# Designed miniproteins, single chains, part 47

Each design is a single chain, and the fold is of that chain. pLDDT is the mean over its residues in the fold that is shown.

## One batch from the design tools (miniprotein)

Design m1729
Fold by ESMFold2-Fast:
Structure m1729 (fold): chain A 63 residues (1-63)
Amino acid sequence: MEELKELIERSREHARETVRLFVNGLAEKLGLPPLPEDATEEEWQAVLDRIFAEIEEFLRSLR
């Protein structure tokens, strides 16, 4: 049982790092600050919200 929990935790860390790299790539293109490695869940949510808002604004500018 412990091994399964450890695998899930490692998978979460890997997924988080992959998402962080992707989000930072998008943020850089949108001129937003990158997420730090020790970012809190609220900081993650705030950056994602800003990225989505910028994307929505960009899409509105195309219409």
Scores: mean pLDDT 69

Design m1730
Fold by ESMFold2-Fast:
Structure m1730 (fold): chain A 64 residues (1-64)
Amino acid sequence: GPGEELIRQGSRLVREGIERKDEELARKGAELLGEGYRLVHGEAGGRTGFRVAAHEAKKAGLNV
């Protein structure tokens, strides 16, 4: 469904952003991942999905 598609796309963009050290790309990925999780798991899922993705980017040295 649309939420799963956004999770897949967001996860890919977060990974690419980390590999390229591209903060904007990683942030865009985290936002899409959060929106996808929100559609599948509700508001709490969206906040958790974004937070986890942002944390992974921060561990890689990106300001997301």
Scores: mean pLDDT 85

Design m1732
Fold by ESMFold2-Fast:
Structure m1732 (fold): chain A 59 residues (1-59)
Amino acid sequence: MELSPEQAARRGEGAREAGEALGNPEAAKLGDMGRKYGLQGKAEEAQKLADEASRLLGG
């Protein structure tokens, strides 16, 4: 699934928030990194990081 940089940043932010709420610091860290890469316009890198964070939370 291909996301825009903005969409990838939003998915990363959501994963960061979920990781913090569930006490999963690795997922929170990966989500935050995905958000940062998305804000830099690095959609592919941001999406990969957000997807990894999501796998740790609900995969």
Scores: mean pLDDT 78

Design m1733
Fold by ESMFold2-Fast:
Structure m1733 (fold): chain A 81 residues (1-81)
Amino acid sequence: GMEEELEKLEKEIEELARRGIELAEKLNDREAILEIEVILGMARIAVGIGKITNDLEFAIKQLEKQKKRLEELVKELEEKL
């Protein structure tokens, strides 16, 4: 269901963020760490809004957007190593 999809996306975002922070720390890239934290904050806000408004479809869509941002950032950081 949508709740299971949302939970899976939250977990995937947390794993991507963990990897991104690890890479950014190795590169001493403080700006990348800050961007990852902002993306995580945006994802958490979207989940909160979706749960309060009972609009899980909105939350899922926003999390997919934040996941894509993190995937692109992680790829950029990996290419710098």
Scores: mean pLDDT 88

Design m1734
Fold by ESMFold2-Fast:
Structure m1734 (fold): chain A 78 residues (1-78)
Amino acid sequence: MEELKKKLEEGERAKQKFLESLSTLVPAEEYFKYAEEAIKNYEEAAKLSESEEIREKAKKKIEEVKKKLEELKKKLSE
């Protein structure tokens, strides 16, 4: 339980940094790192979870981050 909570919190924190980094126009490497960190933490949380509801939420969070990454890639291809 404690590890699951930690992974979810780390994922949420990385996701927020990822979203905030876009608005500040930081180097692409920075927000890609945050996005990757968020995805990995959500994936680990999904693996640790015995609850289907929690696993589903984690996978939805991963999808949100991936969609945002694709949007950012389009923005960078100016």
Scores: mean pLDDT 75

Design m1735
Fold by ESMFold2-Fast:
Structure m1735 (fold): chain A 95 residues (1-95)
Amino acid sequence: SPAKIVFERLKELALKNNLKLSVDDLTLLLLELRETELKDLSDEEILKALGTALVALKKLYPEFKIFLGDKDITDSFLSRLKPDEKEVEKLLEEN
């Protein structure tokens, strides 16, 4: 599952950074995944996988936060995502 690939990479990165990621951290990860593990996927599929993974990560780690500079944008950022709800539940069951 593309969402599982994104989720595992996000979880590892978030845990290394005390559950705090910048928009730049997310952008760099997304660019790397587009050139490697998600190379054969459309932009729409990659964004849906990212949205699904971020929502699942926030549910598993309520302390997880996303920053734009010094601003906590977590709630506003996550509210704009369109996760696959069934895939979110699957990621939660496997973790």
Scores: mean pLDDT 86

Design m1736
Fold by ESMFold2-Fast:
Structure m1736 (fold): chain A 58 residues (1-58)
Amino acid sequence: SAATAAWLALSPRERKVLGLHGAGLSQAEIAEELGISVATVSRHLRRLAARGLLPAAP
């Protein structure tokens, strides 16, 4: 599968978003942890989900 290639193609921010989401943080909590907007987190999560990289939603 392309999962490993997709993971390696992620920016450091995208990897951090993926990791925090996997830890069970909400979009607002991820935004607070990373110092970015909720809208930016939402866009990253949508892209990660489209690539099949998100862990199961809580």
Scores: mean pLDDT 74

Design m1737
Fold by ESMFold2-Fast:
Structure m1737 (fold): chain A 61 residues (1-61)
Amino acid sequence: GPAEEEVRRLIAEAQKALDEGKYDEAVQNARRAVQLAREHGLPKELIDRALELESKALEKR
């Protein structure tokens, strides 16, 4: 549904930002993805992916 599509988009944007060294942008997009995924009860795999991206971006700060 629309929420899952938005979460997948945010995960993709977070990954792109991480790859480009834009760590603050990566954290922001990953956190938004986690929040939206939890609010809509989306699969654990999406939440885990977003949390992993947030963690990686925070470690690179």
Scores: mean pLDDT 88

Design m1738
Fold by ESMFold2-Fast:
Structure m1738 (fold): chain A 63 residues (1-63)
Amino acid sequence: SALDEIRALDERGRKVLERTIMEKAGLTGEKGREIAREVVEKVQSGEVPPTEAVAKAKELAEK
């Protein structure tokens, strides 16, 4: 499943996903990278569904 693939991501895969979330959520800079990393961790842990990753990143950026 897509979730199993996301949970199995190595360091390179995580960086690609972080960059994709940043691009789709309109996040830039150091704060954007920190938010994207947090969202990837939440998706890998099962706290956030992959389909809601971009929305969660936008929510965290508004804090």
Scores: mean pLDDT 78

Design m1739
Fold by ESMFold2-Fast:
Structure m1739 (fold): chain A 80 residues (1-80)
Amino acid sequence: MLSQQQRIAIFQQVKQQLIKENAPQSVIQQVDQAIQTLQAQPDMPFEELVAALIQRLLAVDRKYGFKAAEILNEEIEKAT
């Protein structure tokens, strides 16, 4: 199972890759909110936080929502 530090690192990697691809601040703010939720609620299921982040990003910007889902899947696979 992924540690809290690994979960935070995954979301931080998603944020950095989205910044590199010039994602709008609205998209970056959603990732920042997800990182804050991870830090404030360490016992919340990670899969639930991942699903919630993807859904929020798709609602804000579908292109970057799909990109974030791809990055999240890649980072989670590498960590497990």
Scores: mean pLDDT 82

Design m1740
Fold by ESMFold2-Fast:
Structure m1740 (fold): chain A 76 residues (1-76)
Amino acid sequence: RAAAIAALQAEWAARGQEAVRIFQERSKREAARLLLEAARRVGDALMALYGPAAQEVVDRMLAIAEEAVQRLLALE
């Protein structure tokens, strides 16, 4: 009976470590989403202010944001 309780405690601890890992991974994804949302808002503002003349700058800014997101998600 004592051995069975010890095995359950070990399993519970392992599951706790996995939950922390999942939570950290979700935090990275949330940060990535916020970064893309911010880049989109800045792009929309530039297009509203400068019209088609801003297109090249907006495209470059979005490309930089996507690269930053990929680097963030690859970071361990």
Scores: mean pLDDT 72

Design m1741
Fold by ESMFold2-Fast:
Structure m1741 (fold): chain A 74 residues (1-74)
Amino acid sequence: PTPEQRAEFDDAALLLSAVTFLVIAKKNKDIEGLEEARKLAEEVVKRSTNPDIAAQARDIAEEAKKLIEELKKE
């Protein structure tokens, strides 16, 4: 594959990792896991040239931020 195709694949893989961390951390009420999901999603937003991937990553980052805020109230 071309370097551009590899970059898009890597961005999609990071997004999947962010989603995986979000799902597991949400189930376990794990603030550290939610912070990892947020960091991975924000990294995808910064480097992705694909608007659909970037939009999904923004949604994941915002969801993680909201869950972190909710858990910190306890």
Scores: mean pLDDT 82

Design m1742
Fold by ESMFold2-Fast:
Structure m1742 (fold): chain A 61 residues (1-61)
Amino acid sequence: MGEHFLQAQEAADAGDLDAAIKGYEQALAETDDPEAQEVLRKNLENAKKAKKEGKPYVGAR
């Protein structure tokens, strides 16, 4: 995974869901690897769901 993925995970762990969502979207735009895209899509959906529900999100590690 690239730098944006790690930054998104750190943001998610800090509770900054807006930064996490942005980071995952940037990582998705930078990769053509199907396996990486699957992981990033799952993290993006989980972060969006956490924001919608007002719950903490730690991210997948």
Scores: mean pLDDT 73

Design m1743
Fold by ESMFold2-Fast:
Parts: structure tokens; C-alpha cells; sequence
Structure m1743 (fold): chain A 98 residues (1-98)
């Protein structure tokens, strides 16, 4: 990977983290509509990072964000929080490995 591609992937991973954290906060407050918007933003950012710098950790984060979004859309805030937190762990590991 070029230095420019690594820097771009890191920015997308940081954006995915921030959006996932905002989604968890909204889920904890019972604001499913706001949580869904933040989960979608987190997923798009994580997918962008994966397209630039594909890795098992980013792929795992994308999978967990998809499950969190699915749970939130079904009104299952507890399950959505579990998957969003799992996604954060994978995003943090991906940032350390880049």
C-alpha cells in the first residue's frame, strides 16, 4: 500500500469508529432512528477502508456493523449495541495493524 492509501484508510477507520460510538450512544438512549443513521455512516466508512486496505479485521468490523444495523432496524437495541461494540474492537485492531 502507498503511504497515501494507508493515510486514507486510517481516516476512514477513524470515521467508522466515531460513527459507531455515536450509534452506541443513541442506542443506549433508545434513539433507534439516530442510531441507524450513525450505523449506516460507520458501515460506509468501514467498507471504504476495506476497499483501500482489505484486512480480516476490517472485514470483521464490516460484518459486525451489518449485524448491528440489522438488529437496530428490528428494534433490538441490546443486540445492536453488542455488535457495534464488537465492530469497535475490530476497527481498533485494524488501525494498529496499518
Amino acid sequence: LSEREIEAAKRYLEAAKEEAEKAIEALEKGDLETAIEHLRAALEAAEAANSLAPSPEIEAAVRELREALRAAEKGDAETAIEHAREALEHLEKALEEL
Scores: mean pLDDT 90

Design m1744
Fold by ESMFold2-Fast:
Structure m1744 (fold): chain A 86 residues (1-86)
Amino acid sequence: MVLEVTFKNMTPEQFTAWSLRAIGLELDGYDVEIKVEGDTLTITIGNVSEELLQEYLNLAKKYEEKGYKVEIKVEGDKVTITIDFS
């Protein structure tokens, strides 16, 4: 299973925090790809565990509860979470 998390319209603080978290996951041995396009950050995690996937789904729910636009898409073995901070 692959998890892709896309953050849009991030503040500089959010961008820095999530970039550091992505680097931390890579250092912990996860198959991590980071893509930056303007204020959009995409983190792709290959071979994601069910536990790690559930953590990110719970995080997405918390952002939605705070009023941010959240989209979750499941396509085969890939889960895509998009969080828009605008």
Scores: mean pLDDT 84

Design m1745
Fold by ESMFold2-Fast:
Structure m1745 (fold): chain A 61 residues (1-61)
Amino acid sequence: GLPLTVLDGVGPALAAALRAAGLTTVAQVAAASAARLLAIPGVGMDELAAIAASLARLRAA
């Protein structure tokens, strides 16, 4: 799959935090609930909104 850093708001540090939480692919991030994502260190409302927008754009492509 695509690297997590293709998601807007996901830099290398946040990508590492997502992988540590068991979310290693864009598909797993897309399947995760907002509550699950907000529980990850470094994910706030701005990061959640950016990730959601990037996932919508990737789904449309």
Scores: mean pLDDT 79

Design m1746
Fold by ESMFold2-Fast:
Parts: C-alpha cells; structure tokens; sequence
Structure m1746 (fold): chain A 86 residues (1-86)
C-alpha cells in the first residue's frame, strides 16, 4: 500500500540521518549539508503524500512518493561518493 511505502521511506530517511551525523564526525561538512537538505525535502514530500492519501488523491500521493524516491536516490549517490572519496 502507499502507506507502507511511506513507512519504508521514513525508515530509510532515519538511516540516512545517522549517516549525515557520521559524515560530520569525519569532517565531511559539505556532503553532510547536501544530504541534510535532500532529506528535509524528502520528509516534506512524504508529509504531503500522507495528506493527499487522507484527501483521497491517490494520483497526487503517487507523484509525491516518486519525487521523494528521487531525493532519497540522490542522497544515496552523494553518500556513496563521500564514502569513496575519503
């Protein structure tokens, strides 16, 4: 269900927030800041998707979830690059 997809993405955001803290501890402040902004955008999109579901607008909810997945995907790419470029 769309609600289960949101819950999955919320768990992924929690994991990525932990990685942001690790990057800061390693002195990777620029990468941490970029990730933080992407995670904030994804969180906003997930909240909007929950509201769209409550209103019965499933098409809007799906579009918002796709946008959130893109933000999370970009965050994972940045994290992966940061781990390679120590």
Amino acid sequence: SLEEEIERMERELEELREEVERLREEGMEEEAERLEKLLEEAERLLEEAREAIKEGDLEKARELLLEAEIQIGIARIILGLARLIK
Scores: mean pLDDT 85

Design m1747
Fold by ESMFold2-Fast:
Structure m1747 (fold): chain A 70 residues (1-70)
Amino acid sequence: NKEKLTEALVRAFELQKEGEELAKEKGVEAAEEKFRKEAEELEREIEELASKLSEEEVEEAVRRAREIAE
């Protein structure tokens, strides 16, 4: 499902931004502890979703997610 991949990618971009902010506020160690597990789970979900789609659909989902995140 291309929409689910797009949503997961948007979440990945958001998580990266949240991690950067938390690192500035509480330090890198606290950010890593809080977000590492979520990032690993999300990466796994993205890989599973992408494996079910064509290269073109994956590229479209990445482009769409980047537009939404920015």
Scores: mean pLDDT 77

Design m1748
Fold by ESMFold2-Fast:
Structure m1748 (fold): chain A 67 residues (1-67)
Amino acid sequence: DAEAKLKEWKKEAEEFLKLVNTPLAREAAEEALKALEERLKSGDFSKETEAKRKALELIRQLAELFA
């Protein structure tokens, strides 16, 4: 279920945002959340959507910024 996966990634991004307290990391987390929210609102729940790739890339970048 693509919608469930998008919600899961959004939850993970929200949890990550709660752990960061630097402006740069917060901005990156907020961008990830915006991308996921936009896709959920659009009704495009395809697993292969651009939103999936962008969300995964943003989460990866957040991990690198926080490391």
Scores: mean pLDDT 64

Design m1749
Fold by ESMFold2-Fast:
Structure m1749 (fold): chain A 58 residues (1-58)
Amino acid sequence: VNPALLKVPGIDEETARRVVEALREKGLTTPEQLVEVPGISLEQAEAVVHLLRTGTLE
């Protein structure tokens, strides 16, 4: 699990795992694709994409 995903408000460890699985399986890069993950709001999806784009995840 990527620890930076837990910095997004409202994302717990289980939701973070689902996001990681979605990114791994489909290479999701847009907030609209991430909102398909159960438990993710559009605002949280936007924050995740921003973290990935800014390199906060390494």
Scores: mean pLDDT 69

Design m1750
Fold by ESMFold2-Fast:
Structure m1750 (fold): chain A 61 residues (1-61)
Amino acid sequence: GLAEEAIRLLEEKGSLEGAKAALESGDPVVRAAVFADVEELLGRRLSPEEQEELARLIREK
């Protein structure tokens, strides 16, 4: 799905470990930056549901 594609793009860019750490921080500003980076890579905005799914899958990596 879209979240799996986003994770693949983050891995290719070498940003996945940083994104995981950012999401684990619990800081909403830092979390928003992760989603902004993903939106730029995908060329589209993420819905709140897509953001939640992406965060869950990044946490499992």
Scores: mean pLDDT 80

Design m1751
Fold by ESMFold2-Fast:
Structure m1751 (fold): chain A 81 residues (1-81)
Amino acid sequence: AEKAREEALKSIENGLKTLEELLKKETDPAAKAKLQEAIDTLREIKEYLESTEVSEEEARELAEKAQKIALDAIATYSRAQ
């Protein structure tokens, strides 16, 4: 379903924006590495969703996975401060 894909892409784009803003402010090398890893993974998921025909269920699962990755990276950033 196109709507599920669009919602997943928007969620991932919002996550990328947040992570990129945090990366600019981060000074700890370990936290920077975690933020960059999360950004790279979210970009891969975004490219997959843009290039591949996926089911509505798969789109939701990928969005949830991306959200978890972003939240885990943000939590690592918060602990480093």
Scores: mean pLDDT 79

Design m1752
Fold by ESMFold2-Fast:
Formats: C-alpha cells, sequence, structure tokens
Structure m1752 (fold): chain A 58 residues (1-58)
C-alpha cells in the first residue's frame, strides 16, 4: 500500500488515514470482489469506506 492510495480513500470516504489503511488491508485479504458490507464489518469502517477501498484495488 502506498501513502497516495491511503490518502485517496481517506479523502473520498471522508475518514482518517488509519481507517482507510484498515479498509485496504481487509479488502486485499478478502479480495476486491468481496461484498463491501463484509469488508466494512471486518475492518470496522463504513460501507462507503469499504467500497472505496475495493474500487481502488481493481
Amino acid sequence: MTDEEIDRIAKVAGVSREQARRALEVARELGPDMDPREIAEKAGVSVRTAAAARLLLR
């Protein structure tokens, strides 16, 4: 993960860099095709944040 990827998700979703990084890590672990609700639940972030992370990994 690059700082630029984390910053982009944080800005788009309106969350902290820590939340953006967590969403990215979980999305990579579960795969970018996983339901964003499952990513959100596991990462402890909003569905919007999980969806942004998932889209960036495509």
Scores: mean pLDDT 76

Design m1753
Fold by ESMFold2-Fast:
Structure m1753 (fold): chain A 75 residues (1-75)
Amino acid sequence: SLGVQKVLAEAFKTFRKGVAEGKSLEDIEKEIRKTVKDVAEKYGVPQEEAERIYKLVLERAKRALETGEFVPVDP
């Protein structure tokens, strides 16, 4: 689904931006939650699917912070 791809892309972008700006994990989590909700509503992604995406992105974000490994942000 295009909508699901948009939610994933924007959630990941929000995570990378938060890390680059030096935000706490708690603040990054809140921003990801808001981005997932807003983008899902915009593109008609069901909230149950949006919550699943949020949990997956949050798990990956926590793992990246624990290992210090990050996917490069596209220029």
Scores: mean pLDDT 78

Design m1754
Fold by ESMFold2-Fast:
Structure m1754 (fold): chain A 74 residues (1-74)
Amino acid sequence: SISEEVRELRIQAGKAIAAGDKKALEEVKKQLEEVIKKDPNNAEALLVLSTVLDALGKKEEAKKLFEKAQELHK
């Protein structure tokens, strides 16, 4: 399911961030973008993608996605 895929991507993102693994972060980013394409209002996927973008130095994009995820969570 999409929920299971997002859970796995969250774990992969956390490991990649801890390791500073830019290649793994880019791969997780691609997979999260595909999830969001199928489910544009998935707050969890948007939050995880925001964290990945922040780790990749894409601070403005990360901020916008974080704000969207927070609004959807309510």
Scores: mean pLDDT 86

Design m1755
Fold by ESMFold2-Fast:
Structure m1755 (fold): chain A 62 residues (1-62)
Amino acid sequence: SGKEKALEFLKKYAEEMAKKMSEALGKEATASVEEVDENKARVTIKVGDKVYEEDADLSELG
């Protein structure tokens, strides 16, 4: 489904962002993507002791 592709895209995007942040800041970075509702997912990037969150509209990506 389009939603599954959108989630895969967000996961790859989040992983790339975490890698870039890790390299830029010299800190451990991890990324996760979680469904909030049918049309919304939350991208969470943890860098050291800090957490950054972005909401993504899955209907715009599928």
Scores: mean pLDDT 78

Design m1756
Fold by ESMFold2-Fast:
Structure m1756 (fold): chain A 87 residues (1-87)
Amino acid sequence: SHEEMERTQLSIEEIREEAKKLLNEIQKVVDEIKKTGSEDIAEKAEKLLEQAKTLYDMLMASTSLEENKIYYFGIQRILEQVKKLLE
């Protein structure tokens, strides 16, 4: 129904908003890693950031709630990986 489509779009917009926050957190952690002067770790962090940007672009291009959830989960996992590089 039209109401179901509108509810789905609102859920997608909420996921997009949360995904943007995650991407911003990933950027912040990557910037912190780059300040450590470790070239190898910085390169790994930059590659993870580029993967997160790709997933975010795919999420923003998708009108499927199911696909948006998958891309969002992918971005969350990248944030976890980048945080481990900082430790």
Scores: mean pLDDT 84

Design m1758
Fold by ESMFold2-Fast:
Structure m1758 (fold): chain A 95 residues (1-95)
Amino acid sequence: SMEEKKKKEENAKKLLLEFSEGVRRIHDEYRAELKKALAEGKSQEEIDEITKRFYERMLELAKKYLEQAKKEGLPESFIKRLEDDIKRLEEIINK
């Protein structure tokens, strides 16, 4: 029971770290692509497509993390927060 609790906590920490690193990578790539596009004088339509791809990548990462979090049995409060984040991202993409 204690060993199972420790393993569950360790798995949760690893998932959180992987998700955080994925989020940071997507944000860093988005900022770099946006800065380059602005410097090159890209159109507003091209800038909007870059921003849309950023949100789509964030949504895909969040959905993958949600599936893993459910499989590993992370706390319901954490799962609910992630589901709320997914809904917000879907609303942004569909506007």
Scores: mean pLDDT 85

Design m1760
Fold by ESMFold2-Fast:
Structure m1760 (fold): chain A 74 residues (1-74)
Amino acid sequence: MNIEKAKELLEKAKEAFKQGKYEKAAELADEAIKLAPDSPVAREAKALRLSALHQAGKDDEALAVAEELEREVG
């Protein structure tokens, strides 16, 4: 099922983030979002991707993710 693979990618993204591999963490989080959109996994992956993009200095991409999360939470 797509959600199980999305969970696996999210865990790999968290591991990459802990290792300081922020660009890879953002890429893995994006893949998790694509596999299970509008799910709790996608929401967590969007939050991680925002943090990873910010740490990587990709502020424009981080802003786009933040706006998406704000629409989903508000």
Scores: mean pLDDT 76

Design m1761
Fold by ESMFold2-Fast:
Structure m1761 (fold): chain A 62 residues (1-62)
Amino acid sequence: MYEVTATRHVPDSGGNSLALRKGEKLLAESVEETEDPNTLRITLKDLGEKLVPKGFVEIKEV
């Protein structure tokens, strides 16, 4: 399991994107690289697969 922390505000871009406030923390079941090196795919227990900008989040294994 992974803790995903927003290091800055992440706006909702539509589709499978996830909006986050600066300092917001989420638990993810998985974190995967995508074909875009600036985007991560995270799997959340209640929301499923979401895309987040890699430079805007800190990932920690917990």
Scores: mean pLDDT 79

Design m1762
Fold by ESMFold2-Fast:
Structure m1762 (fold): chain A 58 residues (1-58)
Amino acid sequence: ELERREEELAQRNGELQRLKARTDLSPEEQAELRRREEELEREGRRLLEEKNREQELE
């Protein structure tokens, strides 16, 4: 369901923002965090496309 996916993304984005606020991250953790950022952006874009498709189908 789109609503539940939006909530899931919001929670993951919240976790990501908390991690970004940390200044004691290792280089490996920073690389992982950047990877997760890209994943969330792709998922958000995909979800937006699905939402647009549903709206266009009336």
Scores: mean pLDDT 75

Design m1763
Fold by ESMFold2-Fast:
Structure m1763 (fold): chain A 68 residues (1-68)
Amino acid sequence: SAKEALAKVYEELSADPDFKVERVGDDTIRATQTGSVTRLIGTALRLIGDYPLLEVKVEGDTIIITAK
């Protein structure tokens, strides 16, 4: 389910020391990178490919992930 996919993404990104991850309500995660913009964009593209039930977008230095 989209909620299970979101939970997996939360655990995955929280294990990455280059991201500050927070849950915003029940359906959204924000992950802010403390480093390279290139790594941020690459991570977002990977998530789009791996988790088709999630909406992924980039705003500045932050990846916003929402359950559809």
Scores: mean pLDDT 80

Design m1764
Fold by ESMFold2-Fast:
Structure m1764 (fold): chain A 85 residues (1-85)
Amino acid sequence: PAAAAGAEASAEGNTATVDVTAAGDSPAAVAGVATAAANGGLKAGAESVEAERSGPGRVRVTLTAADEATAKKAGEGAKAAALAA
């Protein structure tokens, strides 16, 4: 399984952003942590998720939820899932 070397979550309004650094820079490692983060956020209540490569071994995951409290939960869920991947 892919593992993240680091992840940081922030939330503003109904949107959360999680910046993930993969332990490797291969496309498979990056896709693995992005998928884990997205699934974690959706499970925590996000209504939509978008993952973009932000650099070598780096992914930015943006999550949108119904309200600010759910967005914060979604961001933390995505961060935890990425770090556990």
Scores: mean pLDDT 79

Design m1765
Fold by ESMFold2-Fast:
Structure m1765 (fold): chain A 67 residues (1-67)
Amino acid sequence: MRPSERVATEEEKKEAEKLLKEAEELLRSGQDPQRALELAMEAVKLAPNLDPERLDRLVTLALTRVR
């Protein structure tokens, strides 16, 4: 893995956290794993370096649920 030189702004970090929270909630509820994956991917695009381990775990979880 290669870290990007892009650093997310505080606003982007807050949005990424919201997206991650919503994705986690959807996965926990089992309501829409595909949407959860989309939200997690948007969070990764918005703040790839915010918390790469948490982002990776969320994306992996969503992918595991989807296929």
Scores: mean pLDDT 71

Design m1766
Fold by ESMFold2-Fast:
Structure m1766 (fold): chain A 65 residues (1-65)
Amino acid sequence: KEAIDYNIEGAKLANAGKYEEAIECYNKAIELKPDFAEAYNNRACAYEALGKLEEAEKDYQEAYK
């Protein structure tokens, strides 16, 4: 329901290797809380795992503004 709950669910999916599903959860967390640095950082890690390095770099920059 809350942004933090989606971030936690995304992290569980990423730990299981389900990176595309994890990204969907992180997208929802960011939609609910656009300044959610941890969700951007976690989505960046998932993008890296999928080889989407440009998307990962963009999310890392957003996490650490």
Scores: mean pLDDT 87

